# Ledger of designs, part 53: designed miniproteins, single chains, continued (2)

Each design is a single chain, and the fold is of that chain. pLDDT is the mean over its residues in the fold that is shown.

## One batch from the design tools (miniprotein)

Design m5810
Fold by ESMFold2-Fast:
Structure m5810 (fold): chain A 60 residues (1-60)
Amino acid sequence: SDEEILADLEANKDNPSKLAAVAIGHILRLIYGGEKLSEEAVERFGELTGLVDVFKRANA
């Protein structure tokens, strides 16, 4: 769910290596899982990761 993805990112925001690994895992799950985030969750994902364009494309 959107909340689980964002909570996982927030839990790892202070560790750049873990944040990157977690973000990549969620991006791959969105691409292959066929699930879409809400626009609010997309914006928050971008704020946490700095990867706004990448996750918007993954969620399209």
Scores: mean pLDDT 68

Design m5811
Fold by ESMFold2-Fast:
Formats: sequence, structure tokens, C-alpha cells
Structure m5811 (fold): chain A 85 residues (1-85)
Amino acid sequence: SIIEKLKSDDVNEQIEAIKELMKHVDNEDLVKEALPALESLLERDTIGSDAVKEAVKNFAKKVLETSKDPELQKRAEEILKKIEE
């Protein structure tokens, strides 16, 4: 599943999972399941890749543009701040 790929230690699998999530950004239930995995991804030692951070950043921006759920918007903003700080 997309969520299992996000939990992978393989940077390429992580990036591909994020790209697939961007296709389904309107699926708020899937986005809610993915956000904890993305947050964990940013805290892992495997995250030294600028490509992973850029993919997560692009996804978070798309969630902010697309989602009507205030909680999803808040969590996406927190992810962006963590990457940019």
C-alpha cells in the first residue's frame, strides 16, 4: 500500500508513495492516514535526501490548496514549517 511504502527505508519507495498520494489528495481519509507516516519520515535518519523533503513539501502545499478540513490544513502547515525551519 501507499502507507507501507512511506514507512519503507528506501528513499525511492518513499518518493513514489508521496507522488501517488498527490494523485489522491482529495481523499481526505487517505491523507489523514498518510500524515503521521510523513511526519515520522521527516524525523528518520534515512531523511537526508533533499528529494524526499521536496516531495513532502509539494504534497503538503497541495493539501493546503485542496483540503477543506481545517485539521488537515493545520497539519500540512506544520509539516511545511518543519521542512523550512
Scores: mean pLDDT 77

Design m5812
Fold by ESMFold2-Fast:
Structure m5812 (fold): chain A 115 residues (1-115)
Amino acid sequence: SAADTVLKKLEVPQSIIDKLSDKEKEEVAELLAKSQRLEISIEEAVEKAYELAKKLKLSDEELAEFLSLVIPVGASEEEVQKAIDKLKELKVPQSVIDKVKELWEERRKKARESN
């Protein structure tokens, strides 16, 4: 579907895509697009992503991968800290938060190398 193509371009793992309904695929694509365009606060983006992840019963590994995607590669260190503070408020395990930071840093590095 068109939504599957968009999610693949946004680097959503296939294991997560396979768990999404067609409606949820469109919701995720819109959430990630709005987050990348800074049309939604980073705190709201991670909160919405975490609520969806809980509904989908994502593993800690899938949760970390999914949450890292809603943090734009262009986010400042201050914005990334706001995302982390929100995840702590939501009682996300510290191990998952640490993995989110690691995955976001890897995505930012790849974005810089692709220019």
Scores: mean pLDDT 84

Design m5813
Fold by ESMFold2-Fast:
Formats: sequence, C-alpha cells, structure tokens
Structure m5813 (fold): chain A 87 residues (1-87)
Amino acid sequence: MEEEIRRLLSEVLDRVSKAANEAEKQGKIDEAATLAVEQIRLAVMLTLGASREEAIRVLKSVADTARKLGYEEVAQAAEEAIRRLEE
C-alpha cells in the first residue's frame, strides 16, 4: 500500500474512532455501532493493504455514513482524503 493511502486512511480512522466514542458517551448506541463498522473496515484496509480505488470506495462509504448521521468533521475528512487520492 502506498504511504499516502496509509496516511490518509489513518487520519480518517482517527476521526471515525473519536466520533464513535463520542456517540457512545452520549448514549447513541446505534450511531456508535454504525461508526464502529466503518472503523473496522478502515482498520482492516490498513492491516491488509488497499489499492487507491479500494481506498476511495471505502472513504466514500465513510463520508456518506458520517454525513447521514451528522458527523460533519468526519465527512469532511473523508471527502478531503478522496480529493487527495483522486489528484
């Protein structure tokens, strides 16, 4: 996996992890669980490796999920990562 892909996925993973923890602290268990699924997906990609296309696809899923749940900072981070990978 390219270092740029690894770095961008790690940055988004950190933000998703923080959002999941915050949702849990607020008692929003369904939101926390949904974010935890995206967290696991990103962690698996970081462990096994990912192509640029695979990374973009997962980041689009993360951005869509975060946007639907109202976690704007996570959505923005994922969208920024997608833009950098598409350049």
Scores: mean pLDDT 85

Design m5814
Fold by ESMFold2-Fast:
Structure m5814 (fold): chain A 88 residues (1-88)
Amino acid sequence: SKEEELKGRYYALAEAIRRFLEETDVKGITRKILEKAAEDYEKGETKYDSQLLLTLHVILLFDEDEKTREKARELLRVINQGKTAPIP
């Protein structure tokens, strides 16, 4: 069902965020936002969706570590795979 598909997508998004946090050295408010977004998706909620997208774009544009920027790009691709609107 569409509900089961949506639950599967949110679970996959939460896992992708947690993998990003494991593979990168992001700290402080950036880490907290990503952790909250993952928790939100695990609960089937999207309250942090816009904050997640903004945070990943800030990393993509301004993070000093090329590896961290590349991981943010990969995560944005995963997020966009099921979205109805493209990221700016």
Scores: mean pLDDT 80

Design m5815
Fold by ESMFold2-Fast:
Formats: sequence, structure tokens, C-alpha cells
Structure m5815 (fold): chain A 75 residues (1-75)
Amino acid sequence: SVGEEVRAQVESPDTKVLELEVLEETEESARVRVRFSTPDPEDPSKILTYELILDLERGPDGRWRVTKREVKKIG
């Protein structure tokens, strides 16, 4: 699913997905909202929280591709 593919792209040892919501999904397009936390690259003792809105389209290989990203720091 688009949600599983987005989670796999965002998750890393240092990045924790807090919330993932599929806002819209069709056979060819999707919009997903992800909230995640990651250490501040300037100060790793601080954990920052971001909200990410992704627009995705299904590629010729049948996989979801990100076509637009909006990111906002929320904490």
C-alpha cells in the first residue's frame, strides 16, 4: 500500500514515525501525511518533530513515486 511504501522511505534507525495518515488514495495518485521525529543535525541532543505532506503518483514499474513534498517543523 502507499502507506507502507511511505513508511519504509521515512523510517531509519534515527527517524521515528509518530503518525502516518493516508489522506487520499486512488489507483494512480495518493496524498499522505507523516509526522516523524529525528535528531537535529546541528545539535543531536535535540529531537525535532516534523510534519510532512507527500503527493505521490504510481510509476511505470507499479511503485509509488513522490512528486511533491511539503515539510513543516512542529516541535
Scores: mean pLDDT 81

Design m5816
Fold by ESMFold2-Fast:
Structure m5816 (fold): chain A 76 residues (1-76)
Amino acid sequence: SRDQQLQQMQQDIYQAALDSGYSDDQAQSISNGVRALLSSIDDDNVRLQIYQITLDSLRNHNLDGGSQQIQQLLNS
């Protein structure tokens, strides 16, 4: 289901944040915020792109750049 997919994405983002050296509080904040955003997106392709941008931004320690990419995607 969509809810199961969103839960898995949230767990993946949380783990990626921890693996990238973010604190538990930071990882929870990031994963919760992204889950809320992904839940508002009806287009499956846009949702997957936001998910991938988030993972890449965590791995590269570039959350500001990732946020900018997501805003550009949503404003297209």
Scores: mean pLDDT 87

Design m5817
Fold by ESMFold2-Fast:
Structure m5817 (fold): chain A 72 residues (1-72)
Amino acid sequence: SKAVIAYQPKDGDKILSVVLAPGESFEIDSPEDVVIQVLSGPAIRDEVTGEVYEPGESAVLPAGVKHVLVIV
């Protein structure tokens, strides 16, 4: 199954989205905090922090750190 993730820099004016397939990774490396929401699909893990986000969850990914999102 694929996951759909919405993401937006906290001070940004545009919401972006990404579709993540099993075995893929999505990197977020932002000078600003980035708000994410898992819109659909399986749970997502941040490989850097070890934090897991379930479908429907939202989180703030801190600025200045590269985040690597994968399907659990």
Scores: mean pLDDT 84

Design m5818
Fold by ESMFold2-Fast:
Structure m5818 (fold): chain A 107 residues (1-107)
Amino acid sequence: SSSSLMNQLLNNMKLTLVQEKLQQNNELIKQASELAKEVAKLDPEVSPALQSLLDAAKDSLLRAQTLLQNGLQSSNKMSDLDRALQHVDLAQDMLNLLLGAARNILS
């Protein structure tokens, strides 16, 4: 049916978006991890806060990946993909905050 085809298209678009954002956030994790190590050498008092933020971002990405896997297998695919998207966006926000803070400390 037209409704079923539309839902399949929307699910495929959301799947692609989550996958692309997961890849982008994995690249941000590498950058954030490297800058956090440099901050630990320069400002050890701030280092635990940046490490906690990095760990929280990694946890959100792991949750997003789990929801993506569940969405691929479940009858409730749209809900799982929407939740995965929320978790990748949360991780991206945390990583951008970390990167901004780290760059300010290192400048």
Scores: mean pLDDT 86

Design m5819
Fold by ESMFold2-Fast:
Structure m5819 (fold): chain A 75 residues (1-75)
Amino acid sequence: MAPKQELSLSFAADIPQALQDEIKELAEETAERLKEEGRDYKIDIDLSALSVAQVQALVDSFKRGKEALEEARKK
């Protein structure tokens, strides 16, 4: 059987849809990578306590982390 894959996201009501979509895309990219590796994953991201500026900073941090991981995957 394929591994179980779970993805859940929570945002404050004031977070713009475009920013929610960016987080969703980043989470789905990570989920697809784990799915390709045949790993089980449960991604549960609760951002409901964060301001718009904090969510934006988190998106930027995830993008930087993704770049670092891609570099690390190349020996």
Scores: mean pLDDT 72

Design m5820
Fold by ESMFold2-Fast:
Structure m5820 (fold): chain A 67 residues (1-67)
Amino acid sequence: MRTFQSPLTGELHHSVLEVYQDALRYLAEQNGVELPSDLDLSDYEAVLDEYLRLGALLAQKAVEEKK
C-alpha cells in the first residue's frame, strides 16, 4: 500500500484527499478559524479550494505579524 504523510500532523493517509482534509483541519485549528458547516469534505475540489483560501488568508496575516 502507498501512503501519504501529512507534513503538518505527521499522520499517514491512503489518499491525497485525506492529506488535504487533515491539513485543512490543522490550519483551521491553529489559526482559530472554523471551517464552513456546508463544506463537503469528500469533495476533493471543495477541500482544495478551501485549503487555498485559508493559505491566502494566513499569508496575509504573516505579512502583518512581520511588521
Scores: mean pLDDT 68

Design m5821
Fold by ESMFold2-Fast:
Structure m5821 (fold): chain A 76 residues (1-76)
Amino acid sequence: KVEEILKKIEELAKKHNELREKYKSGQITLDEYIEHIRKINLEYLKLVDPTAYEMLKRAEEARRLAEAGVPVEDIV
């Protein structure tokens, strides 16, 4: 199981390096690069700290519900 996680971390690192090279060569914009890196960081967080990942997801859902006008009492 640990070997499986390490392999996925290596794959994410390779993906990050690929995106960095695309940004440096002008293949993608800064905004696109930031968005892709953010997604890679979330996948990485899920592998190394699933508790923090779950907390972040819950916080995002609470924010979306608040922005949609759902009362705070119904979110908690």
Scores: mean pLDDT 74

Design m5822
Fold by ESMFold2-Fast:
Structure m5822 (fold): chain A 64 residues (1-64)
Amino acid sequence: SSRVAEVEAQIRALAARDNLTLTDDEVRAIAEEIVDRNLSLADWPRVYTALAIRKIGEELDKEL
């Protein structure tokens, strides 16, 4: 939907502001989740924290 594309752009801007590196697939998945669950980007600090934890976990998993 057009809203998914709009949310993707907002997520990219917020990620860039907070120095969070996201892939296009991650941005798309997050945007779809936000639209599907009718969530607000006002909760971005929680979303950002969850994403940072997940990326750290994935990086650690590569060493195991």
Scores: mean pLDDT 70

Design m5823
Fold by ESMFold2-Fast:
Structure m5823 (fold): chain A 90 residues (1-90)
Amino acid sequence: SELEEIIDEYIEWVEERLIREEGVPREELEKLRPEMREELRERLVNNPEAVLESIKRAEEALAADKDASEEQRELVEKQIEFYRRALEAL
């Protein structure tokens, strides 16, 4: 499904970033992948309104935080984009 593809693309982006920038072992991330996939799916399917409110709060918080690092900004922007795409795929 489109939702499953969007979730998997987001997880891949997160994993590659953690490996590249923080040196997290791939094997450790692979162990967490199924749980992360299910948690993201359940959040989107069971409580889409709460996800939408969370996105709004994240956008407002990011806009207000003048001291946010480039890394923190990129992470929040990617999370917002992921959730918006996922909500549209529901």
Scores: mean pLDDT 83

Design m5824
Fold by ESMFold2-Fast:
Structure m5824 (fold): chain A 62 residues (1-62)
Amino acid sequence: MNGGEVARQIAIQEAEELLGPEEGRRIGEEVGDRVTAAYEAGKSAKEIGDAGRAGFEAAGLR
């Protein structure tokens, strides 16, 4: 997997652990899309992490 795919998988796994398989997969895919887009746009590791955190905050998790 490339770095974007790895980051997407981590986001999905973390969301599933927090919210369960159904809701967690939905939220994890949304966060994963944001993280993958930031990675493909050449964003720094910090910016990619911030995109993931913003996605979880938008979902009411952090």
Scores: mean pLDDT 73

Design m5825
Fold by ESMFold2-Fast:
Structure m5825 (fold): chain A 94 residues (1-94)
Amino acid sequence: DEAKKKMRELTMKALELALERMEKLGKADEKALEEAKKVVDEELKGMDFTPEEKELLTKILALLKSDPSLAVLVEEAVAELEPEAKKAYEELEK
């Protein structure tokens, strides 16, 4: 479905933008990366996520575990794409 695909693409774009900003301000420690990978592998088991999407989610989770204050960068990235996401959601509800 076009609207669902667009919502997923916008979500991944927001996460990629957040990751780029987070990596400039901090880094995930190795333990946080290992713990995040286990959580992502278990929670996304049987879900239709690509290896690249799982890696993106793992890096973001690891950075948030290392420095929870970086969550503001995720919120900012989501807010930047909110107008486009709202339009996609309104089309999906029609």
Scores: mean pLDDT 73

Design m5826
Fold by ESMFold2-Fast:
Structure m5826 (fold): chain A 92 residues (1-92)
Amino acid sequence: APSEAELELDIAVALAEIVRALTLKYGSPELQAALLPHLDAFIEAAQRGDLEAVREATKRAIDAAHKLGDEQTARLIERVGERAIEAVEKLR
């Protein structure tokens, strides 16, 4: 069976993919252009277990959502990022 940290990381990646899909479905063209590259970077970094890359992608995604006034998306990304960071730290 996978470890609890491995499951938490897989869940964080799945949640980021859901945020990506919802951004494509409901987000403005400006939000999509600003946010999608950072969500893609986050998913790749999380799959690699690159803690600093996960932190950086999370910060950039939050900043992109804040700049466009999307506080709901910013809060959602913050929660997903915190979960991924905690999981990656446990897998070191």
Scores: mean pLDDT 86

Design m5827
Fold by ESMFold2-Fast:
Structure m5827 (fold): chain A 67 residues (1-67)
Amino acid sequence: EEYLKKAREALKQGNTEEALKWFDKYADELEAQGKVAEAHAVRAQGYFWLGDEAKADEHYAKANAAA
């Protein structure tokens, strides 16, 4: 949860690159817990906020496949 909070703080500051780093850290933590579908969903959110719709859609598809 702390990584997601830091990602939101970075977004408030307009620092999308910093936000992506925190989304990646949170996704890595979820993967370590065996929550693969949730990890892909978090990565998709990061790409969505960066404006990379194609990568966001790709990770949402992987999240659905892993669920």
Scores: mean pLDDT 79

Design m5828
Fold by ESMFold2-Fast:
Structure m5828 (fold): chain A 80 residues (1-80)
Amino acid sequence: SKEEKIEELRKTLDGLAALFPDEERQAVEDFVAELIYKVLKGEITLEEAKKIISERFKDNPEAQELAIKALELAVEIKKL
């Protein structure tokens, strides 16, 4: 359901933020939120956003996976 996907997105974003020191969490959250916003507005494609995430988190595979999951969940939620 849409509600289940929203909760999964929230938990995914919380998990992503938890990988970073407190001082960096806001910047990481803002970065992912901005990419989600751009994809949902049609300013960039989902594939372009995934590539941007992969470059930003190239040295942190877990952060890369969670950020991509959050992006994909946000796109799925928008379609529901």
Scores: mean pLDDT 87

Design m5829
Fold by ESMFold2-Fast:
Structure m5829 (fold): chain A 87 residues (1-87)
Amino acid sequence: APVPLAPEARARLAALLAEHAARYEAAAPEERPEVAAEGVREVLALLREASPELAEAAIAVAREDLATSTEPAELLEAIRRAVEEAE
């Protein structure tokens, strides 16, 4: 099973996800795909640094969603869900 994030890494992840959710909601519709793509990149970088096992679990969930959608917003949601499921 994926190992839980250290409390400090979890706090950083929660802050990053909240920041990107706010930026996504504030962005114009035409800018939202790029905001979501930046969110995916930053979340994956944080997860790989803090917990390679949790990053692998998030990637596995994202790959399942990738079979039906390649939209960055959906990938970011899949990653968020995988992290919550691992915790």
Scores: mean pLDDT 66

Design m5830
Fold by ESMFold2-Fast:
Structure m5830 (fold): chain A 68 residues (1-68)
Amino acid sequence: SHEEVLARLDALVAEVEAAGAPAGVLTFVRWMADEARRAAETLSPEELERILDEVRRAVAEMLASAAA
């Protein structure tokens, strides 16, 4: 459902925040969460799931880059 995907995106934001991620990563994930929420009424749950997967991948790449 839309609610389940958005809740998982909110959980990702909270996880990134709790981990003390660089400000740029936190800003990015918050912005993407807001955009997904705005688009939720236009997008299918499947399309929102793809957005969540893309955001999760981007966050992982940003964190790996910051750790190097």
Scores: mean pLDDT 81

Design m5831
Fold by ESMFold2-Fast:
Structure m5831 (fold): chain A 86 residues (1-86)
Amino acid sequence: SEKEEKGRKGVLYAGVGEGMALIELGVLLVAGEPRDSPKVLEAERRVEEAREYLEKAKEAYEKGDAETALEYGRKGLEAAGGELKI
């Protein structure tokens, strides 16, 4: 039960990371940043990183590795947070 909940939290954290990265990319594009600007390219790179961590978190969760799922979840959040100043 606890391990399953921890694994689910890892996937949730990684999913939140992807969502945050997508919001940042969307904000830049709505603000009129060119698609080939360094800011947009960096935001697209962070979306890809967050997606990779989400995939790894899901794989770890499916294998019953709750600790690894949670670690990848945290890394996904960190990938999204690199330029997101609240």
Scores: mean pLDDT 82

Design m5832
Fold by ESMFold2-Fast:
Structure m5832 (fold): chain A 71 residues (1-71)
Amino acid sequence: MDLKLNEAVSRAVAAVASGRSAAETREAYEKNKDELVEKISKETGADKKTVREELDRAMGAVLANKEAQAA
């Protein structure tokens, strides 16, 4: 497993989700997703498709947790 990619994704997701509701986090992620994919791809050397898939997966988990807390 690419630990460098996983760490970069975790940091990016935490930064987007910090201090935001589930709805605000979704909007922030949607607005910044392409920029985050480009940045992480350049930093880690991973291809953009892999970065996007890992970001979507990690963000999905964070959003599910926020929505569970709000319900």
Scores: mean pLDDT 80

Design m5833
Fold by ESMFold2-Fast:
Structure m5833 (fold): chain A 80 residues (1-80)
Amino acid sequence: SRVDELIEKIKNSKDIKEARKLLVDAIQNSTDPEEIARVLKAALESPDPELQEFALKIAEYLKKVNPEYRELIDELLAQA
């Protein structure tokens, strides 16, 4: 799936800037809140604290935009 491909690219990226761009591109190009939540989860589970912090800031922004994102992201953050 496109989500699995994006998650793999984010996990395999050696460049934090590249990983952040992949995350932003995934969010901008997806209309499915579940797909966005899965990509955010991959970034939050990254061993890189800068990527984790960036993903957390994006998650908080998305929660402000749409109540559907809020429910999915709150569940995701409880697991992280």
Scores: mean pLDDT 75

Design m5834
Fold by ESMFold2-Fast:
Structure m5834 (fold): chain A 64 residues (1-64)
Amino acid sequence: DQALQFFQQGWDLFLQGRFEDSVQQFQQAIQLDPNLRDAWSNLGRVLQQLGRTDLSQQYFQLSR
C-alpha cells in the first residue's frame, strides 16, 4: 500500500526531527488515502511542533 509507505516515511522523518520533510510524506499519504486517520493525526502533531497551532487543531479534528 503506497499510502502506508508514505505514512511510514513521514513517521520516520518525524522521529528524526525533520518536521518539514515529515509533512510532505504525510500529505502524500493523505492524497492517496484520505481515510488514513493516523496520517491526519500525525500531520496535526508535526504542525504543532512547527508552531502552526491553528492548522494542527484542524487536522486533529479530521482524525479521531
Scores: mean pLDDT 78

Design m5835
Fold by ESMFold2-Fast:
Structure m5835 (fold): chain A 100 residues (1-100)
Amino acid sequence: MPLKVKIPESVNPLAKEVYLILAKKIEELLKKGEITEEQADLLENLALGLMTTLEEHPDDKARFERLVQTYKAYVAKTLPEKVAKKFEEALDEALAYFLS
Protein backbone atom coordinates (compact mmCIF):
# COMPACT_ATOMS: atom_id res chain seq x y z
CA MET A 1 0.00 0.00 0.00
CA PRO A 2 1.49 3.41 -0.96
CA LEU A 3 1.88 6.00 1.79
CA LYS A 4 0.55 9.56 1.27
CA VAL A 5 3.96 11.25 1.03
CA LYS A 6 6.06 11.30 -2.15
CA ILE A 7 9.76 11.67 -1.32
CA PRO A 8 11.57 14.18 -3.62
CA GLU A 9 14.64 13.02 -5.59
CA SER A 10 16.56 15.93 -4.00
CA VAL A 11 16.46 14.20 -0.58
CA ASN A 12 19.77 12.85 0.76
CA PRO A 13 19.94 9.11 -0.21
CA LEU A 14 20.77 8.10 3.40
CA ALA A 15 17.80 10.09 4.77
CA LYS A 16 15.52 8.59 2.07
CA GLU A 17 16.60 5.02 2.90
CA VAL A 18 15.95 5.59 6.64
CA TYR A 19 12.44 6.78 5.75
CA LEU A 20 11.86 3.79 3.41
CA ILE A 21 12.91 1.26 6.12
CA LEU A 22 10.23 2.72 8.42
CA ALA A 23 7.64 3.19 5.63
CA LYS A 24 7.98 -0.50 4.68
CA LYS A 25 7.22 -1.53 8.29
CA ILE A 26 4.21 0.85 8.46
CA GLU A 27 2.82 -0.61 5.20
CA GLU A 28 3.35 -4.17 6.52
CA LEU A 29 1.45 -3.37 9.73
CA LEU A 30 -1.39 -1.75 7.73
CA LYS A 31 -1.65 -4.76 5.37
CA LYS A 32 -1.94 -7.11 8.36
CA GLY A 33 -4.60 -4.90 10.01
CA GLU A 34 -2.36 -4.43 13.09
CA ILE A 35 -2.67 -0.61 12.97
CA THR A 36 -5.37 1.88 11.97
CA GLU A 37 -4.95 4.52 9.24
CA GLU A 38 -4.69 7.14 12.04
CA GLN A 39 -1.86 5.17 13.72
CA ALA A 40 -0.13 4.77 10.32
CA ASP A 41 -0.29 8.57 9.82
CA LEU A 42 1.29 9.05 13.27
CA LEU A 43 4.11 6.58 12.49
CA GLU A 44 4.64 8.18 9.05
CA ASN A 45 5.12 11.56 10.78
CA LEU A 46 7.82 9.96 13.00
CA ALA A 47 9.54 8.50 9.90
CA LEU A 48 9.45 11.92 8.20
CA GLY A 49 10.89 13.51 11.37
CA LEU A 50 13.90 11.15 11.24
CA MET A 51 14.38 11.84 7.51
CA THR A 52 14.18 15.63 8.09
CA THR A 53 16.68 15.40 10.98
CA LEU A 54 19.19 13.59 8.72
CA GLU A 55 18.64 16.18 5.94
CA GLU A 56 19.21 19.11 8.34
CA HIS A 57 21.90 17.50 10.55
CA PRO A 58 23.53 14.71 8.47
CA ASP A 59 26.68 14.42 10.67
CA ASP A 60 24.95 14.71 14.08
CA LYS A 61 24.83 11.02 15.03
CA ALA A 62 24.06 11.80 18.69
CA ARG A 63 20.99 13.86 17.69
CA PHE A 64 19.70 11.05 15.47
CA GLU A 65 20.28 8.42 18.21
CA ARG A 66 18.43 10.62 20.76
CA LEU A 67 15.50 11.06 18.36
CA VAL A 68 15.29 7.27 17.77
CA GLN A 69 15.22 6.68 21.56
CA THR A 70 12.53 9.39 21.98
CA TYR A 71 10.38 7.77 19.27
CA LYS A 72 10.81 4.29 20.83
CA ALA A 73 9.56 5.68 24.17
CA TYR A 74 6.67 7.46 22.43
CA VAL A 75 5.44 4.38 20.49
CA ALA A 76 5.78 2.18 23.61
CA LYS A 77 3.46 4.65 25.41
CA THR A 78 0.93 5.20 22.59
CA LEU A 79 0.61 1.88 20.69
CA PRO A 80 -0.20 -1.73 21.67
CA GLU A 81 2.93 -3.57 22.91
CA LYS A 82 3.12 -5.98 19.92
CA VAL A 83 2.89 -3.12 17.38
CA ALA A 84 5.29 -0.87 19.34
CA LYS A 85 7.88 -3.71 19.45
CA LYS A 86 7.68 -4.26 15.67
CA PHE A 87 8.11 -0.54 14.94
CA GLU A 88 10.98 -0.33 17.48
CA GLU A 89 12.70 -3.12 15.49
CA ALA A 90 12.34 -0.97 12.34
CA LEU A 91 13.79 2.03 14.23
CA ASP A 92 16.77 -0.13 15.25
CA GLU A 93 17.22 -1.22 11.59
CA ALA A 94 17.14 2.44 10.46
CA LEU A 95 19.68 3.41 13.15
CA ALA A 96 21.98 0.50 12.16
CA TYR A 97 21.76 1.59 8.49
CA PHE A 98 22.68 5.19 9.42
CA LEU A 99 25.63 4.04 11.61
CA SER A 100 27.02 1.66 8.95
Scores: mean pLDDT 80

Design m5836
Fold by ESMFold2-Fast:
Structure m5836 (fold): chain A 87 residues (1-87)
Amino acid sequence: SALKEEALKAAKELLDYALSKGVISEEEREKLLKEIEEALSKMSDEQVEEAIKAFKNAMDYLKSNPNLSNEEIRLVVLTTVQEVLDL
């Protein structure tokens, strides 16, 4: 699904940003990505569109707030992932 590929791309961009800031480990990134991939595989198109919006909104927020602490960046990333997993 093109929609699921877009969601996965958005998730990867968010997790790669978190990894680049040192706020998640490579092991955490792999685990979170696997959980997201599994969740997306079971989602309706409407749920996938909501997941895309959540990931893109989180990334836009992080880009717009370059002065966030590492702890704040980690919180945004992990709460966004949890929001998507709860869809």
Scores: mean pLDDT 89

Design m5837
Fold by ESMFold2-Fast:
Structure m5837 (fold): chain A 70 residues (1-70)
Amino acid sequence: EEERRRRALLAQVDATFERMKKLVKEGKITKEQAIKQLDILVEELSKHYSPEDVELIREAAEQAKKELDS
């Protein structure tokens, strides 16, 4: 059950990253704007999740930001 909830959370984060990547590739937003959106997502989730879950989300967001910046 905890694994299911964790997978759902990661899936939401991943879906947001995929959407941001598409918008950047289409020239509708800048890489800087996409990175800010990811930072906002992490900040919002940090208010409602444990430090352990927040660390997981933060790591996923950092990987996505590196991918966008590359």
Scores: mean pLDDT 75

Design m5838
Fold by ESMFold2-Fast:
Structure m5838 (fold): chain A 71 residues (1-71)
Amino acid sequence: ELEKELEEIEKRLKENPDDAVAYARRAQIYFEQKKFLQAIEDINKAFLLRPNDPEILKIVEEIAKKYNLKL
């Protein structure tokens, strides 16, 4: 299921490269896969595209809680 979700997100990003929520969701999957550098890059991209977006903030908070990160 994670691979299918990743493929769907990557397809959306190819069609809409400024989809900030898609970057944030891809970051969640990268954290699950322990690809932390790629996950951080996607989070930074999401915030660059849509700063203070509630959906982005919620996704980042969920990642932070799961991995015991402080923002």
Scores: mean pLDDT 79

Design m5839
Fold by ESMFold2-Fast:
Structure m5839 (fold): chain A 88 residues (1-88)
Amino acid sequence: DKTEEINKRVQELFEQLKKNPNDEKVREELARLVAEATYEGVLEAARKLAATIPDEEERKKLIEETEKMAREFAEILYKETLEKLRNL
């Protein structure tokens, strides 16, 4: 599962950052993976929920709206996470 692999990598990067707090590459990769994990997780949850909706039009709308919002949120989360990591 891609989401599980990303979450494992995020944990590994947090451990690396604890040892080297000023590693900018680790900060950037960590922020990127946190955003990606959130995006993938939200989309997977939306697909599962959509599968329980009887109306095809409602299913498509849910997935499309969730994908758009998840993408925008992931971009914000990346920037916010990176800024917070730099201030640690």
Scores: mean pLDDT 81

Design m5840
Fold by ESMFold2-Fast:
Structure m5840 (fold): chain A 63 residues (1-63)
Amino acid sequence: SLEAVLAAERRFLADADDQIARLRQEIRDTPDPRRQAQLHAAIGILEAAKDIVEELFRRRAEE
């Protein structure tokens, strides 16, 4: 159903935000520059995926 699709999109965005917050905390807790670079790369991928999903959600809401 449409309701299930919208709920899944919102859950994905919430889960992505939670993962990004945890990765940011790991960066603050870990002084290893190589580990920090890996964590920043992971955050970048998640933020890009989140932006795509948010744009698709916004366009559906506008129609």
Scores: mean pLDDT 83

Design m5841
Fold by ESMFold2-Fast:
Structure m5841 (fold): chain A 56 residues (1-56)
Amino acid sequence: VSVEELLEIYKQELVTRLSDIKPFSNAGELCTLTREELMRVKGLGQVHIDRLLAEC
């Protein structure tokens, strides 16, 4: 899984939805996200979510 690509998509979507969000510094921070939060990111399919969660 391309963490850089996922981080970019996630950041763009959250910037649109949330006005005050911190950028993620590393892949470990992505692992702290819930399935619900990941599902809210458009362009992030179930396969990508499953791979992220599998690394946790």
Scores: mean pLDDT 58

Design m5842
Fold by ESMFold2-Fast:
Structure m5842 (fold): chain A 68 residues (1-68)
Amino acid sequence: SLRDELEALLAELERLAAELGTAGARQVVDMARGFLANYDAGRLSDENVRAGIAVLRALLARLRAQAA
């Protein structure tokens, strides 16, 4: 489901943010948490969630490049 995909992305972002220890990485995690909270509150359409997942995946790729 979209929620399971968001949870998996959040978990990986949290893992990388802990590894990197940067303010920028923590801000990405906070953004992802806020997005999941808005989805759970019913404030986002499935289309908006898919768009947000694409943005979070791009941010995840950036954090992975920094961790490499």
Scores: mean pLDDT 84

Design m5843
Fold by ESMFold2-Fast:
Parts: C-alpha cells; sequence; structure tokens
Structure m5843 (fold): chain A 62 residues (1-62)
C-alpha cells in the first residue's frame, strides 16, 4: 500500500527497534527512527518503507 501516517509511524518504531538491537545508543536510535520515517514518507509502498526503515536502523546501530 502507499506510504501514509500509519506506515511512517511503524517505520519510525521499526527503525528505532532495529537500531537499539544493533547496539545503537538512544541518540543514534532517535536519528535512525527519524531517517526511517523520512524514507517511509518518500516510499511508494509499505514494503519499500519497511526496507528503508530497517536499513536506517542498521546504519544508526553500526
Amino acid sequence: MPADEETARKAEEGARAVALGAGADEAQANRGSQQGREKALESKTADEAQRGAVAAGLAAGA
């Protein structure tokens, strides 16, 4: 489905969880969640938004 408010929020939460799981601190996890949300809003589909969120979270935790 197209990216919307709910998709963006889930991407934000997912990116934060992934970042923390990868060893990010709270500041990095917050940045990762913001990047995940931004990518979700730029995405055309929920799948693309989820992939972007995971990538943003992993990058923040690295």
Scores: mean pLDDT 74

Design m5844
Fold by ESMFold2-Fast:
Structure m5844 (fold): chain A 72 residues (1-72)
Amino acid sequence: SSAEARAQALEDEAARLREKARELSRKMAEYVQKAKENPDGYRPKAEELARKAAELIQKAAELSGKARKLKA
């Protein structure tokens, strides 16, 4: 049960990180569209958001992996 509680907390945190990554991905898509008219202004911003979203997804995967090991 303590291991189950810890696993649930890790899965909850992973879910929060995935939701944040989705928000960043939506913003990135908006900036990709704006980069068509102003590439120098928006392309670096879109690339930064893409990197941050990828990092959050990677972190969420790590937390989900730890949660799975606690349940095994």
Scores: mean pLDDT 88

Design m5845
Fold by ESMFold2-Fast:
Structure m5845 (fold): chain A 95 residues (1-95)
Amino acid sequence: MLSPDLQQLFDQLIDFARRNSDDPRIQELVERLRNAKTVRDALLEGLRLVSEMLKEAEKNNDGGLRRLSYSYLQQLIGAMEEYEGWSEQEVRDYL
C-alpha cells in the first residue's frame, strides 16, 4: 500500500508531466506510473518518467522544465533509498 507522502509525490509528478509535455511517449509513461501496482514498480516508472522529462527539457533548452524535473528526480532518489535501499549511484546507473 502506498504511503500518503509517496502517493502525493506520484500525483504531483503525473500532473507535472501532463501539464508540461504533449509527447505521446511521455503520456505512455504517465499511464504506466498510474497503473503501477507496487511501491517498487511505481518508483521505477516514476524514475523513467522524470528521466524522459529531463531529456525533453534538454532537447527544448527549457531551464524551467529542467529545474522542476531535477527536483522530482531528487525526491525519487530519496524515495528509492528509503523504500528499496538503493544508493543514488544505483538509481543513476538504472536510468
Scores: mean pLDDT 82

